Designed miniproteins, single chains, continued (5). Designs and how they scored, part 61

Each design is a single chain, and the fold is of that chain. pLDDT is the mean over its residues in the fold that is shown.

## One batch from the design tools (miniprotein)

Design m18101
Fold by ESMFold2-Fast:
Structure m18101 (fold): chain A 92 residues (1-92)
Amino acid sequence: SSMEEAQERLVEEFKKLSEEEQREVFRGRIEEYERWLADPSLTEEQKELLREMIALLREALKASKEEQIKLFEEVLKKEAEFLRLVAEQKAA
């Protein structure tokens, strides 16, 4: 799917970054998701996905290099689901 292709591209670009730049990506995404979580219009399902994504990124900051890639892939899958749910809610 187009979402799977976008996720694959993000992971491949992430792999090209230095360890410091990879940690900055994780911190930046945590800050972004915390800002999204402040939106009072989000459903509890959408908020739970954001909390799970934040928790995975916090774990990624402490993890080995190989585990960081796996955790980042899991975050991107959850982000795709979150964005799908938001788009469906907006269309309704």
Scores: mean pLDDT 83

Design m18102
Fold by ESMFold2-Fast:
Structure m18102 (fold): chain A 98 residues (1-98)
Amino acid sequence: SEKETLLRLIGELLRSIGIIFDMQQSEKLDSKTLKEAGRIILEAVKLAYKLNDVSMAQNALKIGRELLEIAKKKGADEETLKYLEERLKEMEEILKKM
């Protein structure tokens, strides 16, 4: 249902924000956690698309861009950065369909 999709979207966005906050506080980057955060943010964009909520999709994309900036500043490896950049491109393509 639309209500269940909305609650899931809110939950995914809140989880993504929490991961970003934890990453900022951590001295060590975990590639697996960074990739999982990128996947979760993409899922949030897909849920926003299903709800036809452009504003929510744009907010999720903004969170994804912030995650990539943190990963770059903290010295994430090229494979992880490429993964996050590919997820951001997928998010942008979804927003173009809205």
Scores: mean pLDDT 79

Design m18103
Fold by ESMFold2-Fast:
Structure m18103 (fold): chain A 66 residues (1-66)
Amino acid sequence: MEVRTLQLSILDKEGNEINLTLEVKDGKVVSLEADDRISKEEQEKWKKTIDKVIANGRATVAELAA
């Protein structure tokens, strides 16, 4: 069973880069590690957004491979 790690950089309100580390399993985000400066609500929002992006990306790749 494959687990992939994705790293994403976002900017905070002060323009500082915050690194997000996401663990993806079977095309779904299973964990998110973020700087404590990001609230739990923001972390959940990012997880949901990335999960949707991965789902769309996998669908496109599968369609092209067919």
Scores: mean pLDDT 65

Design m18104
Fold by ESMFold2-Fast:
Structure m18104 (fold): chain A 89 residues (1-89)
Amino acid sequence: MEEIERLLEELGELLREKGFDEETRERALEIVRRALEEAVRQGKDPRLVLEVAKLAIEGRYDEASELAQKTGLRPVAEVLVELEKLLRK
């Protein structure tokens, strides 16, 4: 889906700007892709998943958690948990 690829491209650039290595970027994009696909499958706005992921990548985990709770989407909450584990090495 063209929209999902565009959102992942934006996230990939942010991860590169933050200095994450290629392996970490690939894993983060894989996690977010799965959440975006699930959100679309459920008829939800995939941009909300991207916003949570961007906040987590920026280290703004409290704001990411608040947004995830506000959206009420399980995939959004799962993305936050997986990204925190990956990025807080």
Scores: mean pLDDT 78

Design m18105
Fold by ESMFold2-Fast:
Structure m18105 (fold): chain A 60 residues (1-60)
Amino acid sequence: SMRARIVRDLMDTYGLTPDQARDSVDVGIGFRRSLGLPDSYIGPIARMFASVQSMIQARS
């Protein structure tokens, strides 16, 4: 599925755990749904939040 592919991409690109990657995708889905955006926006939004999660880990 699209969700599973995005989760794998975030894990491989940002070094996230499966749970962290799923959280980033869930944020993407939520924003897409709330704003009435196409599914194509899920990936970009999820990557933005994955980047933030990675930065927080680096600061901890």
Scores: mean pLDDT 81

Design m18106
Fold by ESMFold2-Fast:
Structure m18106 (fold): chain A 94 residues (1-94)
Amino acid sequence: SLVEEALELLKNAETDEEILEGLELIKEGVREDPSKAELALEGIEIALEKAETEEVLRAALEAALELLRNTEDKKIQLKAIGLALRAIGLLLDM
């Protein structure tokens, strides 16, 4: 799946370009298969941990919001909101 490919890419990412590619694959993947939402959460968390630029933080925020739109699981929704708030907090510190 696109989300599984994104997670592998994000775990091995060493550049902003690779992180941005992984986050884009997460957005596409959760639109196609919302059942991969738990893996998408893990990928966004990894991206936020590696994020050093505003561009990556904005992309992680967009991915978290896309996940929130494509899931009906309240537990996943709350985690996605938490990741979005973390991205916003990090953006405000830049």
Scores: mean pLDDT 89

Design m18107
Fold by ESMFold2-Fast:
Structure m18107 (fold): chain A 77 residues (1-77)
Amino acid sequence: RVEELQRRATEYVKRARELAEKYPEAREYAETAIGYALKGDLEKAKEYIEKVRELGVEELAEEVEEAVRAIAEYRAA
């Protein structure tokens, strides 16, 4: 179970980071959200996901949300 959660977190983070490379204006916010999620600060992670949305990059915000959710599930295991 933990191995499955780790795999999902790794895959979602990879997808979010790859997508962020196409949106340099939002990349820093996306990476910051992922960084906070990895540290367990989900409220800060959500704040930076909203910053990505404010820039109009909904596709990236959605991928970062999936990555943050997968990280949270893995950390809770």
Scores: mean pLDDT 83

Design m18108
Fold by ESMFold2-Fast:
Structure m18108 (fold): chain A 66 residues (1-66)
Amino acid sequence: MGMSEEDLRRAAEREGISLEEARAMARGDVPEEIGKILREIGEKLREIGDRIQAAIAAGKPAPPLK
């Protein structure tokens, strides 16, 4: 495995998952289908993040309503 027992525990704590789940992921037991769903969610969250970042850069406290 690419991670020691301590590394797995720290990774689990950082990700907010159980040690058992961290071990399964280290073995490559995460299905590709779940990986694709997580990637799609990440893309949507990035789109929201881009809008927030643009508002911060523009110094706007709130977006215009109309």
Scores: mean pLDDT 65

Design m18109
Fold by ESMFold2-Fast:
Structure m18109 (fold): chain A 110 residues (1-110)
Amino acid sequence: SILEYAEKKVEELKKKLEEVQEQIEESELPFELKVGLFELLKEVNDVLLEAYYFIRTNENATLEQVEEIKELIEEMIELVQKAVEEGTEEALEEARKRLAEIKEQLNKIL
């Protein structure tokens, strides 16, 4: 079913978020920068939960919508991971801006 497929993708995305969380925790980045990165991870987790509730409650959700939502959330995760790797306040701000743009795209689907 579409719901079973979506649940599997949510579990995969949750695992990726946990990996990025570990990267932030193990990094030697300044505490203030880590806080900002954790805030972005929380935003992505909140979006993932909202997307899951949408799919679970919308009986007309299509496989194409699930795939598009998955790809957008994967892009959000990759943006946070890139900000962790770059380790600058400028990278954090760019990630925040790009996440807001993707969230706007998701709001058109959800």
Scores: mean pLDDT 87

Design m18110
Fold by ESMFold2-Fast:
Structure m18110 (fold): chain A 75 residues (1-75)
Amino acid sequence: MELGELVDRAARAAQRARDAAARDPGAQPEADKAFKYAGEASRAAHEGDVEKAREYAEKAEEAARRAERIAEEAE
């Protein structure tokens, strides 16, 4: 998997988490985590660290899933 693909996955996760937080403020802590992990994935990719970029992309995706679940439960 290319570094750009990992960064893109993390960025999409952060965006989904942000959209969830916009719907339910209770999702904001998970959205903050997803955004932080997306930033770490981008930083790791800039450093050429594929393993670290993958780790943070996966963490961002996990935080996004939690944010979306919180927003779903609020409705």
Scores: mean pLDDT 84

Design m18111
Fold by ESMFold2-Fast:
Structure m18111 (fold): chain A 91 residues (1-91)
Amino acid sequence: SAEREELKAEIEKISEILVTLSLFLSAIKHGDKERAKEYIQKLKELGAEEKDLNRLEEALKSEPEKSLEIVQELIQEYMKKLQELLEKLRG
């Protein structure tokens, strides 16, 4: 039961990170760098890994096409992690 509660907590955390990354992607698409910075701070508060926060900081400094690529890659990585956690919860 403790293992299952830990999995549920991790799923909730990763889900919040994914929602925030989607909002960050939207801010980048609209050129709203100030709002994008707010989402990086929220991701830090949610406990996103420092390596991933550094990639988002790099996205803010990059040209729009490069920024979108970085964020989309991060979203795919977190979606895969969420699916793996959900499969663990089912088994």
Scores: mean pLDDT 87

Design m18112
Fold by ESMFold2-Fast:
Structure m18112 (fold): chain A 106 residues (1-106)
Amino acid sequence: LDELFERLKELLKKAKEAIEAGKVEEALELLREALDVLREALDLCKERKDIEGLKRVIELIEELLEIARELLKKCTTVEQDFEAVALIIDLIGLKIEAERFLEKLE
């Protein structure tokens, strides 16, 4: 789990750098990888009923949502807009799933 969180931090840093450099396609790819790693981390936290891990996953989803919204402002094509919006929708869904599972834990 800690390894997944370190990978996420690295991916988020690279995505921010790509966005600042105007490399929208690279940023989209990095954020999709981050979404996959977040999903894996969430599933692992759910299996382990790891309350602290779930809270950390929610924090990282919120950080990734912020980055994805900044990316949307840098998109230059309709295809890039659709990909960024789809990513935001998937992240919102993942956040809802994580929050609802956390509420069911004692």
Scores: mean pLDDT 86

Design m18113
Fold by ESMFold2-Fast:
Structure m18113 (fold): chain A 57 residues (1-57)
Amino acid sequence: MLLSDEEAARILAGLRAAAESPSPTVRRVALHEARRVLPLLPEKYRPELEALIASLE
């Protein structure tokens, strides 16, 4: 089941904000959610999320 472009953009914005958090716990949760959401994203958004995941690893 793929997310709509609107839902994908909203989720990516939220994950980017969480990834920039000074809290290690918030960043860890963002990494976990990013990995869960990756297969649900439209292909055009996947490179952005993959880069975010790499930055949090």
Scores: mean pLDDT 79

Design m18114
Fold by ESMFold2-Fast:
Structure m18114 (fold): chain A 100 residues (1-100)
Amino acid sequence: GSLVRKEEEVIKLANEASKKAQELADTLRAQGKVEDAERIERLNTQFINALNLGIASRDKNFLELALKYARELAEHARSLGFTDVADAFEKLAKAIEELL
């Protein structure tokens, strides 16, 4: 299979999911849920950094770290009732698994 096409799909899904995470953090902060907003922002930043390093270096350790953060963000979003954000990161996690 084409690794480049799989990487392109992951990048596309990551951009879509990251935007949803940023919108979620803004929503949570507006609701006074500052700790939850900061957790979503931190997980999203850690996820993006790990993914970028993993793709650029083709280092599976960084891809595994990105997968961990994507799953943690999906679980946290789902626990708060934001199923669209959770689903986006779960779909992204499955795409990252195909790079491993």
Scores: mean pLDDT 90

Design m18115
Fold by ESMFold2-Fast:
Structure m18115 (fold): chain A 85 residues (1-85)
Amino acid sequence: MEKKFEELYKKYLEKYKKEAEEAIEFVRSDPALRAELDVEAVEKLLPKVAEAVAKAEAALEVGDEEKAREYLAKAAEAMQEIAAA
């Protein structure tokens, strides 16, 4: 049971990490988006997503599923704030 949860959870963590990295690259690579978006606010939020994902991975590695879920939720919340910016 735990191993299947870890595999699914890692898949979701990789998804959020990839989406955050793609969002950073997309905002940085498109000058038109940089002009239209509050890039400073987005650039401040993206490190929070990366930190939350890293903490979720660390919690999962030590078997703290509760903390891993908490940090994954924080990563998702920060990504929603980026989408709203």
Scores: mean pLDDT 69

Design m18116
Fold by ESMFold2-Fast:
Structure m18116 (fold): chain A 73 residues (1-73)
Amino acid sequence: ADEEAHRLVTEKALELAKDPEIREKIRALAEAAAESADAMADVAATLSDEEREEINRLIAEAQQETAAEVEAL
């Protein structure tokens, strides 16, 4: 299910994130995304360009690493 796929990607992204501040931002985005697209956009708007770039990089890497598990769902 889509919810399970999002959970797997989020957990892998948190595992890959070494900076505790970036982990906190990823958690905030994931929580907001579960609530609504507007809430997610609001949280994303509080991020710096550098934080957004790092988070996007980590999510992309997490998606690649979890692709087989997501397909098995």
Scores: mean pLDDT 77

Design m18117
Fold by ESMFold2-Fast:
Structure m18117 (fold): chain A 88 residues (1-88)
Amino acid sequence: KKDEYLDEITSVVPEYSKEELREWAENGDHEKIQELVEKILKKMEEKGVSNEEIANLIEKVFYLVFGDEELAKDIKEKVLTYLERKKK
């Protein structure tokens, strides 16, 4: 499951390794996780994907950080709301 999510995330941001992402998630490095989220947003917007697809990938990032599917889903809803308000 974690490896599957890392594969999906690195397919969008191949400049980051699975090990880097795992370290940031395990250490709770909020600055690096924020940078990762911003990079994902930029790359997925450049691909023209939907806000829902972006929010789904961010959900997976936060599942790796917290290890909690319910919390990750809550964060997804907040991200989707944020994208709808800020991204045009």
Scores: mean pLDDT 76

Design m18118
Fold by ESMFold2-Fast:
Structure m18118 (fold): chain A 83 residues (1-83)
Amino acid sequence: GEANTLLAQLIQEVRDKLLENPDSEFERKATSADGSEVTVKGRREGDTLTIEAIIKHGDTTFKFSVEIRGDEVRFQGDSGKIE
């Protein structure tokens, strides 16, 4: 949906900023046309990137995080209803 498209865009933006800036933290928040609030927060410690995403639509919340270190990707997620 629109929230998923916005989520992908914000994740890319945060990741790009983290790749340019060692030992940094960035947050982006936006609202999609359907009223979904998307928040992406990333941090970089050396060569490790951690990205946390939260999508809220009405009373529904979806959360996940991804840790990237070189070629290794680790996913952690909590789920509610999304859209």
Scores: mean pLDDT 74

Design m18119
Fold by ESMFold2-Fast:
Order: structure tokens, then sequence, then C-alpha cells
Structure m18119 (fold): chain A 89 residues (1-89)
């Protein structure tokens, strides 16, 4: 899966689960960054991305999924986007 594709999937899933347009955009940006870092061999970014995508796909509460993904996220920029998403949720 490409980084852009991961970002768009996360954004769409968040919207489908009732997230605001702004929160969904931030979630998508975080997922894109996590996917790039995972592709570069970062197992922590892969785990954080998996948590985010699986939780959203399984219909877990968006705010709880974002909080769990944030705990696992090593990348500073991705963390900032997830924190912005939480403010919009």
Amino acid sequence: MGAQEAGKIAEQLAKQRGASEEAAKYIGKAAEILARQAARGDPKSAEALGTLLSGLQEGEDVKEVVKEALKKTPDKEAREYLEKALKEL
C-alpha cells in the first residue's frame, strides 16, 4: 500500500465513523506519514498505522483509536497531526 493510499483510506474510514472533516484530514495526514516510515522499515510506525486502520475499520470509537495510535507513534509530525485530530473530536 502506498503512503498516499493509506492516508486516503484512514481519512475515509474516519469520516464513515462520524469524525468531522477536519479531524478526518488530520488522521489521514498522520496515516500517510506512518505508512512512509513503515515502508522505510520502522516497526513502531507500522504498529501505530495498524492500530489506526484496524480500529477504524472494525468500528471502534474514533477518539479512542486515535489515542491508542498516538501512544504507539514515534514520528513527531505524525504525533502532531493525531493531537490536532483529538482537538477536533
Scores: mean pLDDT 87

Design m18120
Fold by ESMFold2-Fast:
Structure m18120 (fold): chain A 63 residues (1-63)
Amino acid sequence: SAAARREFIAEVNRIREQLLAGELSVEEAKERLRELAARHPEVSEDALANILRDFEDEYEKAK
């Protein structure tokens, strides 16, 4: 649903903010993303893999 998608995106953005603020390690952020995706069956494995790669890329750019 559109509401579930908005909630998922909002939670992904919160995890990204915590990662970039140094409140989470990359490994902790990835674990939270996997747990979040497990609660959102509408999110495909490909979509999760892309988000995980984006998080690693954003973290590397922020160094």
Scores: mean pLDDT 81

Design m18121
Fold by ESMFold2-Fast:
Structure m18121 (fold): chain A 76 residues (1-76)
Amino acid sequence: STVTTQRVYHLRPDGTIDVVRVYEDDDRQTREVERNLYRLDPTRGPVLTATGEPVDRVTPLDTPGPPAPPPGPVDP
């Protein structure tokens, strides 16, 4: 089977960056396999704050952020 993987970046109005990894299967159907939420730190740049579940397709800006993600790794 053939798999094409890409990352989609979504800047949220609250200053978070929603990063979604998707793949496309043989039927050209796109599925989300990974979602990570980053926040901009003024001194350090993008910092991973949460790992979320795939909830929907990438939507245009002006959409509320994703639902509360499960607890994930924190900054070291």
Scores: mean pLDDT 57

Design m18122
Fold by ESMFold2-Fast:
Structure m18122 (fold): chain A 80 residues (1-80)
Amino acid sequence: MSVKDLIIEALEELKEDLKDSSPELQRIIEEGLEKVKKAETDEEAREIFGETLEKLYSIASEKEKEIIEKHIDELLEKLS
């Protein structure tokens, strides 16, 4: 599985876990997913993922940040 595929999976799982959260969080995740799917390289996919996380953290509650961190940790384990 490519880095891009792992990032797509992580964002899709995050979207599902945060489905009952604010519409703004869902919008940011959906925009990130669309951009990652269009990425031509794994490096571009990583950059888009970082930008998506920065946007999510800017508006997320403490509890939502814990959910985001869980998915980041799971992704980092798969990338190791």
Scores: mean pLDDT 83

Design m18123
Fold by ESMFold2-Fast:
Structure m18123 (fold): chain A 84 residues (1-84)
Amino acid sequence: SVDDAIAQIQAIFDDGLAQIAATTDPAQRRRIATGTAQRIAQIMLQARDQRVIDYARQLALQSPDPVLRRLVLQAVDAVEQLLA
């Protein structure tokens, strides 16, 4: 369901932010941010629903981490392009 997809995206995003906050290694932070964005992209592609995509975009825009924000926004754009 859309609600299940939104809940999964929130959980993935929160876990990714927590892992980023726990590390000082820039390479490890980038790997975490990339993996987080890829998992969010997978949920968006499986759901194929604009409400899920809009939620991921809003969540990214509220990100305190600039790398995670950019990578999730890139994932949103890529998913929108694939579903167009």
Scores: mean pLDDT 90

Design m18124
Fold by ESMFold2-Fast:
Structure m18124 (fold): chain A 68 residues (1-68)
Amino acid sequence: SALIEELKQAALLATRLGPEPLKEWLIENGLSEEEAEEYVERLSKASEPEELEEIIREIAEKIKELQE
């Protein structure tokens, strides 16, 4: 899905900007503050590229569901 790929790229960009920009971006896209904080923590603890990719995919899918 083109939307999922766009959301994954946006989530990766926000992650690279830091925890506060990422949290703000997640909340702007419909996540609760609690959910956004949980994803920020999970991403900060991701030690393997596969873990990072899976978390980013979960974020993209969740935002897509919130928009539908």
Scores: mean pLDDT 83

Design m18125
Fold by ESMFold2-Fast:
Structure m18125 (fold): chain A 70 residues (1-70)
Amino acid sequence: SLLDTLSEETREKLRELQERYGVTEEQQERVVELVKAGKGSQAGALLIHAGASPELVEEIIKLLEEEFSK
């Protein structure tokens, strides 16, 4: 899966989203796919809609953008 390609640090932050906010693995994969496609704002909006804190969302989007930087 796309999640298996991520660093341990990024996976730990995604695990926190699941444990604290109920963000499913399917939703996590969608977020990763969106960031990889350059749609970080759309990915962030999905996480905010799921109830995640804006601070955690910003951190995760930045980590994912670093994973897929050119």
Scores: mean pLDDT 84

Design m18126
Fold by ESMFold2-Fast:
Structure m18126 (fold): chain A 72 residues (1-72)
Amino acid sequence: SMEEAQKALEEAERATARAAALAPEASDQINRGAEYNRKGREALEKGDAETAKKYAELGKQYAEEALRSGGA
């Protein structure tokens, strides 16, 4: 649903922001996550909930990887 897609994207965007704050050295992973979040938001604006959720999941995965690899 659009509601689930929006929630997934908001969670992915928060994860990317957290990664940028806590692990800025992982810039490649953070930037890739942000790019997928942007694509997810574009899909959401077009009413494509399924594509938006898939991009949100990818964005969150990159943010989580940034936190694992760039953590002190």
Scores: mean pLDDT 86

Design m18127
Fold by ESMFold2-Fast:
Structure m18127 (fold): chain A 73 residues (1-73)
Amino acid sequence: MSKEEIIEETEQAIIDAGETLASTLPDPELAELVREGAREQAREARERMSTLSVEEAQREADRLIQSSRDSLG
C-alpha cells in the first residue's frame, strides 16, 4: 500500500466512525457536531501522516483506527 492509500483509508475510517456515532444520536445538532469533529480529526491525521515514512504512517493509522473503535465500543 502506498502512503497516500494508508492516509486515505485512515481518513475514511475516522469519518465512518464519526458517522456511526452520529447516527446513534437523537439530537441532530449534536450529531452534526460529531460529524464535524470527525472531519477535523481526519484532516489533522492527513497533515501529520503526510510528514511520516510509510511505516510510521501505518503505525499512526493503526493507532487512530483503534482509538476510533474504542470510542464506539
Scores: mean pLDDT 80

Design m18128
Fold by ESMFold2-Fast:
Structure m18128 (fold): chain A 89 residues (1-89)
Amino acid sequence: MSPLQMAVAELSTLLIGVVVAKRFGDAEAMVKYIEKMREAVAKAPIPQDVKDEALKLLDQAIEHAKKGDLDSALDYASQAVNLVEKAAA
């Protein structure tokens, strides 16, 4: 598996963690999973413009999770994963 394929797999796995945390109303767990997604994006071998946009979306996801807006937090995290997946295709 290439480093890029590994990064996409890691982000998809972490996003499942975000979905599960949201289902249980666990904003603190959502923030922890999104912070791990941020670390995965920072290490991913993707173009810098894609990386910057994905990190911006994850930062918005963290802010919304901290405010208790778990629906918006998941939406931003999902957008970040979709952006990285499109760059990998």
Scores: mean pLDDT 86

Design m18129
Fold by ESMFold2-Fast:
Structure m18129 (fold): chain A 96 residues (1-96)
Amino acid sequence: SRIEAIEAEIEALLEELEPLRELIERIVKEALEKARELARKENLSIEEALEKFVEIARELIERALREGRISEREAELLLRLLDLSLEGHRLLAALR
């Protein structure tokens, strides 16, 4: 299934990105905190808050690349992980 394919690719990406685990945790935490603040201030839906989370996470990844904290390849893998995670979330939400 598409969900199983997404899960397998996410697992492979997380294994390759293991050296960046602490950076990924910081990006996720910051993006969640900022998206949550925007959702409260602007009365956003869960879907709108998720879109803001993805936007902020993308900006943080691009910043890390500009600051030389990650390579272009690592940035590509992180953006792919973000896109797959969003697709997986939307597919799982559609099953409920």
Scores: mean pLDDT 84

Design m18130
Fold by ESMFold2-Fast:
Structure m18130 (fold): chain A 85 residues (1-85)
Amino acid sequence: KYKVTVTDDAGTVVEVEVEDGKSKEITIPATGTTLKITIDSSTDTVTVKDLESGFEVTFPLSLGSLTFTSPSTGATLTVTVEKVE
């Protein structure tokens, strides 16, 4: 499984565990936006989808983190993925 941490430029930190080949939703309390995180180690992909805007980013799991600007809020978000057992 993987530990996913989402941080914004306001210092909000939310954390969720995602099983390989599964998705989890994280809601950022300050903005109410929900992100769907999907991890697939067979394709080396992490997909982050903003459920409000429909905006989606994909990055290699091997990269470990991605910083992007949320189009729904304008906030800078950093998604970090770490393998746990």
Scores: mean pLDDT 79

Design m18131
Fold by ESMFold2-Fast:
Formats: sequence, structure tokens, C-alpha cells
Structure m18131 (fold): chain A 89 residues (1-89)
Amino acid sequence: SSAEERFLEALREGNLPGAITAYEAAKDKEALLASVPEELRADAEEVARVVEGQVSVDEVLALARRFGYPEFTRAQAEHLVNAPPIKVP
């Protein structure tokens, strides 16, 4: 699906906001995670934990740094932890 394609591209490019948006937009999140290549699985599972609110602000910051995303802020991490899921239009 387009959401699956965007998710995989975002993970490969280190685009954390794009990966989060694509995961939130996916209708079948279990199928999306099952389709992830083994080399991206750990990063995909961490994005899922962020979106589902199962991570701390410090864990979100650590994930952003592992993605090589330039200077993800604490305010952005706090927003993600507290944000409701994005509803598909």
C-alpha cells in the first residue's frame, strides 16, 4: 500500500516524522509491521511503540538520534508521546 511504501522509504532515509505519519495512516498496522524487511524491523517496532504511547520522551530522543535525524528536540518528542493517533480522512 502507499502507507507501507512511505513507511519503508522513511525508515531507510532516517525520516522519523515521515515514518510516524505513515505508520499512523496505516489501516492494518499489524500487517504493515509484518511486511517490514528484517534489517528495518527493530526501527519499525520502535516507531510503533512511539505511536502507541509505549515509550518515554528520552526513548523517543534516543530513537531520533539512532535515525541520524538532525537535532530532534525534546519539545517534538513530548508532542509525539502525547499526540493522539492521526485519523485517516
Scores: mean pLDDT 71

Design m18132
Fold by ESMFold2-Fast:
Structure m18132 (fold): chain A 73 residues (1-73)
Amino acid sequence: MEADLEKAYEMGKELAKLRDAEELIAEVERQIAEARAWVEANRASLSPEELAAAERRLAQAEALLRGIREAAA
């Protein structure tokens, strides 16, 4: 029956998404930490434009991390 197949498929998708969310959170946290450490280490060598672009990317990654955490809650 179509309804039974759809239910099983949706449950499988939800379980995979929960696992993926935890893995994504850990990966994004690590990447943000590495990127921020790199920006701080190279702050004096970066142009104002490069620094602004790096900070913008970090802010975007932090917003994505918050979104993933909220979706996993």
Scores: mean pLDDT 73

Design m18133
Fold by ESMFold2-Fast:
Structure m18133 (fold): chain A 127 residues (1-127)
Amino acid sequence: MSPETIRRQAEILGLIVLNGGKATPAELAKALGLSRSTVSRLIRELERDGFVDIERDPKTGRRIVRLTEHTAEMLAELAIHEFPEIIKDPSASEEERKREALEALRNDRELAREVVEVLTRRWLESS
């Protein structure tokens, strides 16, 4: 997989987190400045790898891209590991700390960007 593809896949996951765990392909294409066909390919690759689920809105027929629970937990754990200062109470339960980390990622674009860069580096090393 190319370094550009890996970076774009990580950026898509970051945008979905910022959007509360779900986004449409059209929203992702607009945010990234990519064609709809490129975003559709990247989303299918992420779905095959278990990072996202693709659903259809039963009312509109539009595709919705959602983070899997596993991916949300992975991003929360990564944020806590790399940026432990985002956790107000380090003695809180693991579930509470993960919830706080996901909330921080949703509300802080710079934190989401930094977590995406860490994810990109880890994925490039595993390629």
Scores: mean pLDDT 81

Design m18134
Fold by ESMFold2-Fast:
Structure m18134 (fold): chain A 64 residues (1-64)
Amino acid sequence: LPSFEELAARYEKEAKSLKNPEAQQRVLDLIEEARAAEKTDPQKAANLLTSAALLIVGDKLEEE
């Protein structure tokens, strides 16, 4: 399984491929929040990364 750092880095890269700037910024904000929470609340950090992944998938499905 990939580490937290590997997942966060992958999602940052995926965010840069998003064509919707609002979706890109929201994903980047979630990743930053996850990184901040990792040491104090690992469950919250994991949930934030999951939310980032879901936004990436959702934005790609809504592409025009």
Scores: mean pLDDT 78

Design m18135
Fold by ESMFold2-Fast:
Structure m18135 (fold): chain A 100 residues (1-100)
Amino acid sequence: MLARQRAIAEELLDLHAEVLRLVAEAAKELGHVEDADAFLARLPASVAAFRERIAAGAALTEAQLEEWRRKVLEELDELLKNTTNPAALAHLEKARALVE
């Protein structure tokens, strides 16, 4: 059971990092280059810190993974609804497909 919960945490970390990267790429296409670059520069350190928490015994349940997916899908759907730039939409659609 603990091994499964750690596997869920590791899967979520990898998935979350890729979703955040794609959202930042979409933001760059919308002209938010400086903010997106600053975010992307901080992302590896944030991922490393979370990986240390998993190694120290942090674990996630299926219910926590499902709640994360629900929240991220809601946020991505709102971004998709309010975005008309084709390049930004392509990045956001890739992020949504990863979470589905």
Scores: mean pLDDT 81

